# Designed miniproteins, single chains, continued (4), part 19

Each design is a single chain, and the fold is of that chain. pLDDT is the mean over its residues in the fold that is shown.

## One batch from the design tools (miniprotein)

Design m12639
Fold by ESMFold2-Fast:
Structure m12639 (fold): chain A 101 residues (1-101)
Amino acid sequence: SDSKFKQTIKNIKKKLKEDQERLDKLRSVKDKMTPWQQKQLEGAEETIKETQELLKELEKMLNDPNTSEKEKVEQLIRTQVFAIAASGGVFVVEEAYRKQQ
């Protein structure tokens, strides 16, 4: 349903904003990170960027009368999977940095 889709998109946007804020804090201490931690940070940043692009495409699909319901659902699932991966990446960097201090 359109209402359920909109709520899920709002939840993804909120999660991405929170994860971006966490990444911004990690980026501010990047010079204190090991090379491995810096690589994980860069990977998390790329995954957030990819998730934002998928979300933008999903919003275009929702406004396109020629996009099938199946395509909208598949794009939503892909966007959710990438959002979960982004949060996981941020968590890995935060944990690794804190435990090595």
Scores: mean pLDDT 86

Design m12640
Fold by ESMFold2-Fast:
Structure m12640 (fold): chain A 74 residues (1-74)
Amino acid sequence: MKSSKIVEKANELALQGKKEEAVLILAYYFKRKGDEEALKSIAESFGLSVEELDAMIEKNQERIDKIIKEIEKE
């Protein structure tokens, strides 16, 4: 299941100290899913607006794509 794989990868990244990468892939996933409430909650937890979080996703899109591609192989 895509959500389960994303959550598992995010937890793995967080345990490795890659907290920013974990947050980025979770935010990207919920944005693609259209879960506006989850995206807003993530933004608020980091003191960001949804627009700022969207900008971070866009800026880090190549990094996110690499992580997602790795998850898709599993």
Scores: mean pLDDT 75

Design m12641
Fold by ESMFold2-Fast:
Structure m12641 (fold): chain A 57 residues (1-57)
Amino acid sequence: MEPLEKGLEIALDHAASAADPVAALRFLKTAVEQMAPEHAELKERFIARADERIAAA
């Protein structure tokens, strides 16, 4: 797994465990939306996973 992808997975797990998981996940989603275009596939996949976790929270 790419180091960036692994870092994003860890960040999702931490956000889901926060005192306000929905706010934390939304913040991470916004930060990922600012990522460089060369990471478009990873960005799209992460946003989808963040949305899934927001819906589940």
Scores: mean pLDDT 74

Design m12642
Fold by ESMFold2-Fast:
Structure m12642 (fold): chain A 65 residues (1-65)
Amino acid sequence: SSMELKKTIESIKKLVREVARKNGWEIVGEEITYDPAKGTYVLTFTLRGPDGVDRTLTVEIDVVK
């Protein structure tokens, strides 16, 4: 259901934020997009490490089977 997907996305965001905070990483960007051609949600996090370098973490969730 859409509620279960929403809860899963929220849990992923909380986990990423917690792991980042614990390890001295800063989240400088969060984005969610939907690709209707693939039936996929794409979560993109931009993280700044203790070295001051920005890196991207991407999580893709397929919702069409």
Scores: mean pLDDT 82

Design m12643
Fold by ESMFold2-Fast:
Formats: C-alpha cells, structure tokens, sequence
Structure m12643 (fold): chain A 79 residues (1-79)
C-alpha cells in the first residue's frame, strides 16, 4: 500500500505543478497561483485518499483529473 500511496502523492504533485506552471504562464500573481494550487489539492484530496487506500488506479486518475479541472477553473476565475 505504501508504494501505491507514494505513486498517488507523486501523481498529485505532478498535476499541481502543471497547474502552477500554467497559472504562472498566464501572468497570475503569486496569491492567485497559490489559490489555484489549493483549489486543485482540495478537489483531488478526498478521491486520492480513498483510491490510495484501495489501490484504485481508475479512482486515482479521476481524482487527479478533478484536481486539475478545479485548478484551471480557479485560474479562469482569477481574471
């Protein structure tokens, strides 16, 4: 289980970094970037936690996708 948990956390970290890079690339402030990252983490965390406990790759992928979407929505709302 620890190996899957580590994979899940790395997947989320990569997704969060992608959101951060996109926000920075769009010229958002540090505060707006942090808000987008937090939105992505908050959206992904419940599903990631459940999927990591069960070794559920599909659930993990869905959780990460929800996180990325929330982060991108936060970037769009920061206009």
Amino acid sequence: MEEFRELAERALKAAIESVRVQARDMGLTDEQIDAAVKAAEDAARPGLEESAERGDYDGLNQAVVRGVKAGLDAIDAAK
Scores: mean pLDDT 82

Design m12644
Fold by ESMFold2-Fast:
Structure m12644 (fold): chain A 67 residues (1-67)
Amino acid sequence: PLTHFVTKEELAEALGISRETVEKYFPALAGFLAMLLPLEITEDGVLSPLPKEEIIDLFKSLYDVFS
C-alpha cells in the first residue's frame, strides 16, 4: 500500500512553529484527525495513504482552529 510518513519535524517546518509547539499540540491534532481519516499515530509523526501535502494542510487548518 502507498503510505506516506509525515514527521513532527516536517510539520514544524511546514506550519512555521517550533518542534516543542508541535509536541504540545500533536496529541490533540493527530487524535482528532485519526477519528475522521485513515491516519496512524506514531511517536515521530503520522502514517497515512493520503498525500503528504494534504496531511500537512489538514494539520495547518486544525492548528489554526485550536491555537
Scores: mean pLDDT 84

Design m12645
Fold by ESMFold2-Fast:
Structure m12645 (fold): chain A 73 residues (1-73)
Amino acid sequence: SEEAKKYAEKALEAIKNGEPDEVIKRLITQALLAALEEGHKEAAEYLSRAMQAVSKGDRESALEYIEKALEEL
């Protein structure tokens, strides 16, 4: 929980600070891997959707998905 939450919070901050997609995607990937290892399937699903949103340039949806993932962690 703590590891996945930490990276999800960092990804959220990176979006708010206008960091490059590469940085945001790396943080989401770290959160996703930690969530999967910890068995947080719902959080992992939201983080996967956040990754897809970033790839499409939809940072608003990515932010919402990360916030939903944090509710499940």
Scores: mean pLDDT 86

Design m12646
Fold by ESMFold2-Fast:
Structure m12646 (fold): chain A 110 residues (1-110)
Amino acid sequence: MSKDELLAELVKKASDAFKNKDYEGLEETLERIREELPVEEAAAILLHFALEAYENKDYKSFELVVEKLLELAREQPSPFALRYLSLLRTIAEQAKLDDLAARLQALIDS
């Protein structure tokens, strides 16, 4: 499978799981995105799904996506991932997800 085909397949699987509230399938696909794609592409895709979940008021999917981005940032520190975490921290505060916002801030400050 080409890199572009893998990216397209993973994005489609994540979108389908997200739409169907298949939280287990979503978590598995997000984990593959984190493990199999370059860090910059993985971070951008995870940010996209986090923003989509927030817009749809799907805070469970939002938390799942943000957890995978936190794992990515810990394992493969990147200025892009840290910048995205800062944006997501602000969004988590607006959504009243105070524990998640605090965890995001702690990683940004480290």
Scores: mean pLDDT 80

Design m12647
Fold by ESMFold2-Fast:
Structure m12647 (fold): chain A 127 residues (1-127)
Amino acid sequence: DKIEKIKELLKEGKYKEAFELVSELPYPEVLLIMSEIEVAVYRDKSAIPYLIEAARKLIEKGFLKSALVLLTIAARYSEDHAAVAEELRRLAESGYPNAEKVREAAEALERGDVDTALKYLGQASTI
C-alpha cells in the first residue's frame, strides 16, 4: 500500500523518498496522510524543501487540490515565505478554481502574515 509506505518513510526521516511518493497522490489519498506530513514537518524542518518540491510536481501533474494541501502545511511551518508564495502563485496560474483566494494567501505570506494566509487557503479549499 503506497499510503502505508509513505507513513513508514516519514517516520524513518526518509523525506526525499516519502515526498517523491506524495507527489503522485490524488486529493483523497493526500487527505489520508496530511496529519502525518504535518507532524513530520513540525518535528523536522529539513523536510520542508521536499514538501515544497512535491507540491510543485503535483501542480505539474494537474493534482491542484493535492498541491493546495501541501502548500497550506508549508505556509504554516516554513520560514521561507517567498518560496511558498511563489508556488501558491504557480498553483493559481495553473487553473485552480479559487485562484483569487490562493493569490491573496501568497500576498499575505509575502507580508509575513501567516494567520491571514492560512484563512485564505482554508477558504480556497472549501469549493
Scores: mean pLDDT 89

Design m12648
Fold by ESMFold2-Fast:
Structure m12648 (fold): chain A 61 residues (1-61)
Amino acid sequence: PESPEEHIARLEALAARVPGVHPANDVMTKEDAARLGVADASGVVLHKVSHQALLEFEARA
């Protein structure tokens, strides 16, 4: 199983494929995270459900 650090790194790599993401600031924009259903209260992809949603997004890309 993924460590928390590996999970975050994987989400960051997946988020880099989402339109509008800028790595120099928040990994994913609030709008992109909301569109994928992965936004948490901080506007960053940190929720367990967001991992599954990003994997589904990647599979459909």
Scores: mean pLDDT 50

Design m12649
Fold by ESMFold2-Fast:
Structure m12649 (fold): chain A 91 residues (1-91)
Amino acid sequence: MEEVIIDPEESEAAIRKQLKYAPEAIKKAEEAGDKELVEAVKLLKKIYEWALKNGVEKLIELVKKLSDKPIDEPEEVIELLRKLVEEIEKE
């Protein structure tokens, strides 16, 4: 099981905070020339907006469906985010 167990209320608060700062994070990443970070933040924004609309619990179930292992590497995180967006866009 995952090392971090997040309280549902804390998860929603964290998601809302991330969405609030997402435009600034994208701008800073673009200014730094970090194209991978720009893509990751944009994908994460779509996922978080879907989670707030459909429930954080559904996002957790979808992550478990698409990820068989804890993700420790940034490259694997971006790949998971891409797969999550593909599944969300099918609905």
Scores: mean pLDDT 70

Design m12650
Fold by ESMFold2-Fast:
Structure m12650 (fold): chain A 93 residues (1-93)
Amino acid sequence: PKVQGSVSKRLYEVLVEEAVPLLKELSEKGLFRGPESYLLRLLNGDKNIDKELAQIVITLLEPQPFDDLLLEMLGIERISKEEAIERLKEILE
């Protein structure tokens, strides 16, 4: 579902909780394996996974020491968790 208007703190927490099942679905489809190496797999092995999906997954996972370096190397920026969840829903549809 599309989120409209300003997101309250309560809505943000609900959206973060919603991300867990979506990330599990990505894992079950074999689209990510772990925080350090999944991006390399996404970029090198799976042609259905683009930089937008990498941006989404990095945003939704807990921060790792080299996430910022990966984002810089890929030329992508961090997005909000709300935006990442909405984009992920579109990809999984």
Scores: mean pLDDT 55

Design m12651
Fold by ESMFold2-Fast:
Structure m12651 (fold): chain A 85 residues (1-85)
Amino acid sequence: AKEIAGKLTWKVLLAEALKAIEDGDYEKAEELLEILKSYPNLSEDAKKGIELLERALKGDKKALEEAKELLKKLKVPEYILNQKL
């Protein structure tokens, strides 16, 4: 079987970081983003998502909105909502 877990893991972490920011749990969001930044083979979309979420953590509401649109485009929220992990 193809290794799907690795790709799903970083997408899950991105969506969890977004939710943590929306919930005001900035400590959890920072931890999740640090884990994501440790990944060696992140796509450009993943790197963009991390950058937008880091800016959102600093109070950039436009970056938060752009991060939501990016994750929706990547189907990341649907992966978390539709796949029982």
Scores: mean pLDDT 71

Design m12652
Fold by ESMFold2-Fast:
Order: C-alpha cells, then structure tokens, then sequence
Structure m12652 (fold): chain A 72 residues (1-72)
C-alpha cells in the first residue's frame, strides 16, 4: 500500500539519521554506544534491502535492544 511505502521511506530516513548520530558518538569516544547504534542501523538497512515489512524490521531491532539490555 502507499501507507506502507511512506512508512518504509520514513524508516530509511530514520536509519540515515541514526548513522549520522553513531558517527558523532564515535567522534566523542562513546564507542560502545556508537557500536550499538551502528548494529541497529545494519539490521534495519539489511531488512529494507531484503524487502522485509516495517513490522518485521522493528521486531529485529527490538530483539537487538533486548539482548543488549540483558548483557548490561
């Protein structure tokens, strides 16, 4: 649907903003936070490239967040 296409475009823009934020964190020496953000970007970009739904991509990013929280 057109609505799904708009959601996918918003997700692509969000991934771009997260990538820029991760670069800034790395420049500040916040490597652990930068690596977590870059991993989320990688998962989201791979899902977009594979044609996964926004729902499935969000689920995979949430699963990463849960795994990071469990290790903290």
Amino acid sequence: SMEEAEQRQLLREGVKRMLEGAKELKAQGKHKEADAALKAVEIAQQGLDEGLSVEEIEKRVQELGDKIAEKS
Scores: mean pLDDT 80

Design m12653
Fold by ESMFold2-Fast:
Structure m12653 (fold): chain A 97 residues (1-97)
Amino acid sequence: SEEERELSAKFYEELGKKVAEILEKAGLKEEAKKMEELFKELAEAIKNNDIEKIAKSRNGIDELLAKVAKENPEAAKEIEKLIIESLRKYSKELKEL
């Protein structure tokens, strides 16, 4: 539904900002900017129901997370905790739609 797509898009845009904050705190400012941009692209693709762009932005996020995990494992752990907690909250919101 449109409401579900709007909720999903808002969720991923907000998640991207929080992930970027963790990366900035870790001194990974370029990765933070790229991550926020990728999550914004994902959010826009979700709003537009653009399956190819959703896949492309998700792949970009996964590749960047893999790089962060290799370069700064502690930042990657904090991001993982954030994603798990954020998904728990999002799952509750989705059940109300």
Scores: mean pLDDT 86

Design m12654
Fold by ESMFold2-Fast:
Structure m12654 (fold): chain A 78 residues (1-78)
Amino acid sequence: MSEKELLDEIYRALADIEYALTKIMARNAKTPEERKKIYEEGIKNLEKLLKDAQEAGVSQETIDHIKKKIEEMKKELE
């Protein structure tokens, strides 16, 4: 595995972890306001990860994967 391939895998895994943790925390939220705050923070974290990934030169597939996770979280806010 090359350093570039490893970096791509790391960013993909980080996006998946952030997404999964945000969804778990949101399911355990006691109020709609708490749920909204959890998703807003998750979106912010993924948007920062997306910027870092773009600057690191990861694959377009990984960039698209992170973007998809952001859009899925945005849909949950409704």
Scores: mean pLDDT 86

Design m12655
Fold by ESMFold2-Fast:
Structure m12655 (fold): chain A 101 residues (1-101)
Amino acid sequence: MEELIKKVEDRLKQALEQSDFYSYLLSPEGREKGKEFAAEIDEKREEVLGAENAKFEEDLKFGEYMVKLGEKSPYKELYQKYYDAVQNRRGLFQSLLDEYS
């Protein structure tokens, strides 16, 4: 149980840190770095999008599994937060592509 909870907490932290980074790139202060990031994606589009899609698919499947497993668990809110964080990270990544395309 403790190892599983720690894994969810670690993955949640990673998703939140990635979301903070994408939010920064979408901010006025991060605009130049956001353009640079989008240009790198454009040069290696299939490779970068393939890697991100594979990661999102894995993260979403794990999140769905944890929510289902934890429905009656005292940790159900943690599992839901992780799932929500993964969805938010995906939405921010799409917003980056849309803003700087």
Scores: mean pLDDT 79

Design m12656
Fold by ESMFold2-Fast:
Structure m12656 (fold): chain A 85 residues (1-85)
Amino acid sequence: MQEEIERLLKEMHELVGKIQETMKRIEDGEIVLSPEEKEELYRRIREVSEEIDALLQRPLTVESLRALLGRLRELRDLIEELVAK
């Protein structure tokens, strides 16, 4: 259990870091996105933030971390597609 939680937390930390760095580059104008792309990305970030807040009110479980990681991976895939332009 502990090793699994540690792996999931590490992956989550790496994904969050990449998302934050890319968001900064978008806000700084380094990455040019359409208004629609920005709206979709910000909406997904808001949803993930809400899920993190809910998670912090409960004991951490492997199941809850995996669900959150799934959402973060979807966000990462969107970001990687946007960064490729």
Scores: mean pLDDT 75

Design m12657
Fold by ESMFold2-Fast:
Structure m12657 (fold): chain A 74 residues (1-74)
Amino acid sequence: RLPSTEELLSVLQTGRDLAEPVDPESAAQLGRMARSLAAHPDIDPRTALLGLQGMIDRLSTVDPEIAEDMRRRL
């Protein structure tokens, strides 16, 4: 199932908040992705999803629990 833009935004924003205390760099990147998606809602949701999955994979090497929480929200 392909997530909606609203679902992708929610996961990006939640991921930013969860990552902030453990990986501020990843949190900042998630925040930039959320702002970009909100400013350009015509972005292909598949492209946004691939970017989010890449961030989840990165976070899984830093904090597997945060990565799993984000995956469950998709």
Scores: mean pLDDT 81

Design m12658
Fold by ESMFold2-Fast:
Structure m12658 (fold): chain A 56 residues (1-56)
Amino acid sequence: MPPRPDVQRYNDVIQRFRDGDTSVMPQLQQIYRRSQQRGWGTIVQQIDQVFQQYQQ
């Protein structure tokens, strides 16, 4: 299992997007894809929630 990433950095990107900073969308998508590949279910779930709210 690879080492866990800096969770604080990922939370900061997610929070910026929630605050309306859509310029972080590419970074958020990259984090999402990476988290899916590595099985980081909590991060995937957080980003799924954000994307669902953005699509609505």
Scores: mean pLDDT 73

Design m12659
Fold by ESMFold2-Fast:
Structure m12659 (fold): chain A 81 residues (1-81)
Amino acid sequence: SAREARLAAIRALLEEALARLTDPAARAVLQGTIARIDAGELTVGDLVDTVVRLHELARTLDAAQRAVVVETISRIWELLA
């Protein structure tokens, strides 16, 4: 279904971001979101919370990790459009 395809795309996006991020707080946010997808419990509110928390963390990250976070936020919004 379109919903299952979207959830799979979001999960793959978060796994890609995890592979590129070393910051433990950013990784924890992504891991928590993936765990909720895997449990079948992900809500729109969970995705909004993920974006907000990643945005707040971005200011504390180096340029390379900040770029990954910004890209990830943009791609989440594209998948929710």
Scores: mean pLDDT 86

Design m12660
Fold by ESMFold2-Fast:
Structure m12660 (fold): chain A 60 residues (1-60)
Amino acid sequence: SVEEEKLALGERFGERVRQIRAEIEANKDDPEKVAQALTEYQRLVSEAEAEDRRIREKEA
């Protein structure tokens, strides 16, 4: 269902965000690793927004 897809997306996004935050915290003294983690975060946000839009279109 659309509700299940939204919950699954939220859980996947939340888990990945937690992982990225942990990577940033663990590597806060390494600007290259922090920059890579931030780039990954931006990609993740864009992908999640695209998937959210796709899920919402199913509701219409």
Scores: mean pLDDT 79

Design m12661
Fold by ESMFold2-Fast:
Structure m12661 (fold): chain A 64 residues (1-64)
Amino acid sequence: TRLESRERQVLAFLRKHAPDVPDEELLATARTVVESLFPDLPEEERERIARRVAEELRAERAAA
């Protein structure tokens, strides 16, 4: 529910530019977006953001 600033940026990007990405591809797509937006972050941090955003977007879609 509560997202960090970078997580919100990635989530907003996915909602705007990849709204039709299937749930099963959300994590892979989120990883690509995080790498593009935050290439200087450690891999561990990028993976954490990607996983959190994919989980949040799946939950959001399931609730809609």
Scores: mean pLDDT 81

Design m12662
Fold by ESMFold2-Fast:
Structure m12662 (fold): chain A 80 residues (1-80)
Amino acid sequence: DLAKKLKEMSKELKEQGDDLTSKVFERISKLAEEGKLSEAAKELALESIEAYKKGDTVSAATKLTASLLLAVGDEVDKEL
């Protein structure tokens, strides 16, 4: 369950003091629960989680940003 994995990452980051990234993961988790993520955004979110777990923070941040941008695009497209 992607939403559950994103929520767990949000908790871990908050415990580490990274409140900003925690909020980003929380937002993407909510979008995943609402079915508002494209397959590309879901794939990037999963890759971000894997990169973060491996300590590849740069790759994780890049993939998370790409996932968020796609998710925002999905929201805008749905409003139109």
Scores: mean pLDDT 75

Design m12663
Fold by ESMFold2-Fast:
Structure m12663 (fold): chain A 57 residues (1-57)
Amino acid sequence: AEETLESAGKVLVRAARENPSITEQQAVDALRTVGEFEGASQEAIDKAVKKVAEAIA
């Protein structure tokens, strides 16, 4: 679950860099959706979201 969120986060960071039309908020929302499907804990989702936001900024 955590590994899947981390991998998804890396893919979303690449997508945001390649496509400037993808906002940080859209990437974050997609990552939360992945976390819910994987049954990840709220803390794991928040940690992955924070890491992606910092990588995009």
Scores: mean pLDDT 72

Design m12664
Fold by ESMFold2-Fast:
Structure m12664 (fold): chain A 65 residues (1-65)
Amino acid sequence: DEELERAYEEGYREGYEKATALLAARDQRSLMDLLIEVGRLAQEPGLKGAYARGYSKGIFDALAA
């Protein structure tokens, strides 16, 4: 489903950018809170879950960079 794929890609981009900014700011608490919240949302079906799964992946990839 192209719409779900787009939501995932959008989430990935935003998650990567947000995590990179929080890492630069050394805001570990906000980063952890964000990971917990997004992890919960990633279990949702549809566009919301796809976006959240992409967002989570973006955060983890930023942490690995």
Scores: mean pLDDT 85

Design m12665
Fold by ESMFold2-Fast:
Structure m12665 (fold): chain A 86 residues (1-86)
Amino acid sequence: SRRNELMRRIILVEARASLLKMGVSVTPDISPETKAEILRLVDEAMELARQGEKAIDEGNLEEAEELIERAEEIVDEAEKIYKEAL
């Protein structure tokens, strides 16, 4: 179902964001400025995922999809910054 697909996408965003946050915390060669930028993006993506989950619970699947798409784009950017910083 669309609801189950959106919930799976939220779980993946949260998992990716969590992994990035952990990776940044244990990587000594990343500049403080780059680390702060990645963590800022991770926090933004996690907040959007939380809002998406709330929208799903309220039956607003269209709003949930838009929030999840934004969260996915932000996590993609954070992962790209992290990869390029290594």
Scores: mean pLDDT 90

Design m12666
Fold by ESMFold2-Fast:
Structure m12666 (fold): chain A 57 residues (1-57)
Amino acid sequence: DDLLRQGDRLIASGQTFLKQGDYATASQSYALAGRKYAQAGDDARAQALFAEAQKLA
């Protein structure tokens, strides 16, 4: 599923920004990943990613 692959790439980007201390950009990356998972029908992972994004904002 292309949406799941896009979400996985956004999670990887978010993890990279977290390692760099860029919490704002990491938060945006996780929120975008959550939207991709929600579009793919994976509501559970989408909710988890939105929660992570909210903690970093």
Scores: mean pLDDT 85

Design m12667
Fold by ESMFold2-Fast:
Structure m12667 (fold): chain A 99 residues (1-99)
Amino acid sequence: MFELEPETEEALRPIVEEVVAAKRAEAEATPANDKEANKRLWYEALLEFLKRALEEGLLTPEQVREFLDQMIEAAKSEESREVMERLREEVERFIEERE
């Protein structure tokens, strides 16, 4: 896991809270036994957070890549690893589109 400056961590907090709040209504409307819908909501929330952090300049592309690489390494199942690898590919595409 990369270390963030305290000021950067504080700046990220409002974005995290906004993304979580936006997804809360969808999560509450989603049945608890619908694993596919719940996985999709989590994926979309994390993707939105990372995109916003990059757009606001709060995280560098290098920091986001390191974070995603660590999440892939920490994945306990092949399914979780595949999801993380897909997220990393979408984030890389977003970074390339902004260059």
Scores: mean pLDDT 69

Design m12668
Fold by ESMFold2-Fast:
Structure m12668 (fold): chain A 67 residues (1-67)
Amino acid sequence: SSDELLEEREELILNNDVEEVEKKLKEIIEEEAKKGGRPANFNEKGISEVIKLIRESLEFERKKEEE
């Protein structure tokens, strides 16, 4: 579900690893699609778009912490 995807997103952001975030996010999306017999929220809207938003968020957080 979307809530599960959001929870994983937060955990991955805390790891500060973009590659890890992309890998985990794709796994969650695929798992959600398998469970419901339909694509998860982000599958319909585009996985790349969601990943891009997460990357932007991570870069913003990294800049803040580097101060």
Scores: mean pLDDT 58

Design m12669
Fold by ESMFold2-Fast:
Structure m12669 (fold): chain A 72 residues (1-72)
Amino acid sequence: SEAEKLAGEALRYVTLASEKLKAGDVDGAIKYAQKAIDLATKAIKIGSGDARDVAGGSLMNAQYVLQQAKRA
């Protein structure tokens, strides 16, 4: 339940980070990607099963957005 909420919020911030990057807002993309990494890491720490898998995917995607933003 708590892990599921954190995983869902991490996924939301990954989406926001990607939208900021597409809009050319590099600072916004970095900010939201870092927030997604923090939330996903917390979800992985306390979660298992589907919640952990969702959080793991969000962590990888957030790290990818962060890397792309730093390259811009």
Scores: mean pLDDT 85

Design m12670
Fold by ESMFold2-Fast:
Structure m12670 (fold): chain A 91 residues (1-91)
Amino acid sequence: GVTPLGDAIERARASDPATAERIIDDTAGQWADALRDHLLRSGVPEDVADRAGAELERRVRGIMREAAKTGDIKRGQEQLRRAVSAVLEQA
């Protein structure tokens, strides 16, 4: 399963910079892997699923860095929802 975005943001904010970056990278990777696995099970080709996962990872990393800076968890969650929808439509 994926770590809830709100929990990951709060942990990153409470952590030193190196630990925060690891939490952001781990969380972004979890969301990317979940999307990739969903697309593969839906019959999407591996190269398309891999590119979609990489795009979501990049977007989640940016969303989490901004949310960790501002503390705006609700905005981060809304941005994540939109990012997942946008990447799914492009696949």
Scores: mean pLDDT 87

Design m12671
Fold by ESMFold2-Fast:
Structure m12671 (fold): chain A 76 residues (1-76)
Amino acid sequence: SMEEEIKALQAEIAALIERHGLSPAAQAEIRAIEDAMIAQAQELQAAGKLTREKLLELTLEALERVKAVVERAIAA
């Protein structure tokens, strides 16, 4: 389920951050991803289109982007 995928991604991201840390640049990119997700969720809510399923999809997409930022920062 998307909930299980979200939980797994959160655990993986947390483990990577604990092991490698986060640069200020990576932290800023993560904040931008979170802000964009919140803005999109707010727009959908205003339009009456925000469902639990859609919120989970947005969360999963945001976490995948966060993971990519963390992995890229580690590889640098």
Scores: mean pLDDT 88

Design m12672
Fold by ESMFold2-Fast:
Structure m12672 (fold): chain A 92 residues (1-92)
Amino acid sequence: LEEEIKEIEERAEELEKKLSEEEKKKIEELVQSSAPFFQKEAEKVGVEKAYEKAIELIKEKAKEELDEESAKKAQELADLGLRGLKLRVKLR
């Protein structure tokens, strides 16, 4: 579990280093715009399931707002984040 989390974090860091400043800013804006949705869903379905739904929303918005290449990078980061969260929950 700990080794798997470390591998995911290292992969996310490498992917972030390959992002341009403009790509990072756009991805941050997408994440921030999904925060109200996440908060509302967390009250209904719990944090883990709300996070899954928020990640899906971010992926859809990335396809609409970003070019194809940047959208793929955003989706990979989102998937790594979700996998990391699920592993951290199991570690407890």
Scores: mean pLDDT 72

Design m12673
Fold by ESMFold2-Fast:
Structure m12673 (fold): chain A 92 residues (1-92)
Amino acid sequence: SPLLERARELLDRAMDRATALDNALINNVPVPDAEFRAALAETGRLIDEARRLIEKLKKDKSVPEKELVRLQFLLLTAAGTRTVVERMRAAR
């Protein structure tokens, strides 16, 4: 399914961005507030697009249940990482 591959791509990109922000915070790399905010917003946009695609994929009986479960775990992980990063920045 092209939507399945697109959802994976979006979540992989979201995780890469969230992980990069998390690593910057952990290593005290100076990131300008505007740049951090833009990166966090882009990560949220990718997660929201993936969420919409996953809802469409749930209606597609040709999509294996195991792939839907994997996408849901990736979605929760990406969203959770973004939330942690946002809260860690706000606390500093």
Scores: mean pLDDT 86

Design m12674
Fold by ESMFold2-Fast:
Structure m12674 (fold): chain A 70 residues (1-70)
Amino acid sequence: MYEIAPLDDDTAVLTITGESPEEVEEVERWLKEHGIKPLAKERVDETTVRYTLTNAQALGFAVLVVLGDI
């Protein structure tokens, strides 16, 4: 599951929650393949990761999800 929350005027936090560590790693690889370069990364646990993204990157991710690319 994906959740995007605003952090400040320029950045947002993307939270990725998978059913397994492998699913989280697959999503991380997908982000990298689509040119999304997070400003920061925090591993909360084996199935949950938070990325700090620019607002433009967060919007790009949301558009790709809506188009069914993920």
Scores: mean pLDDT 75

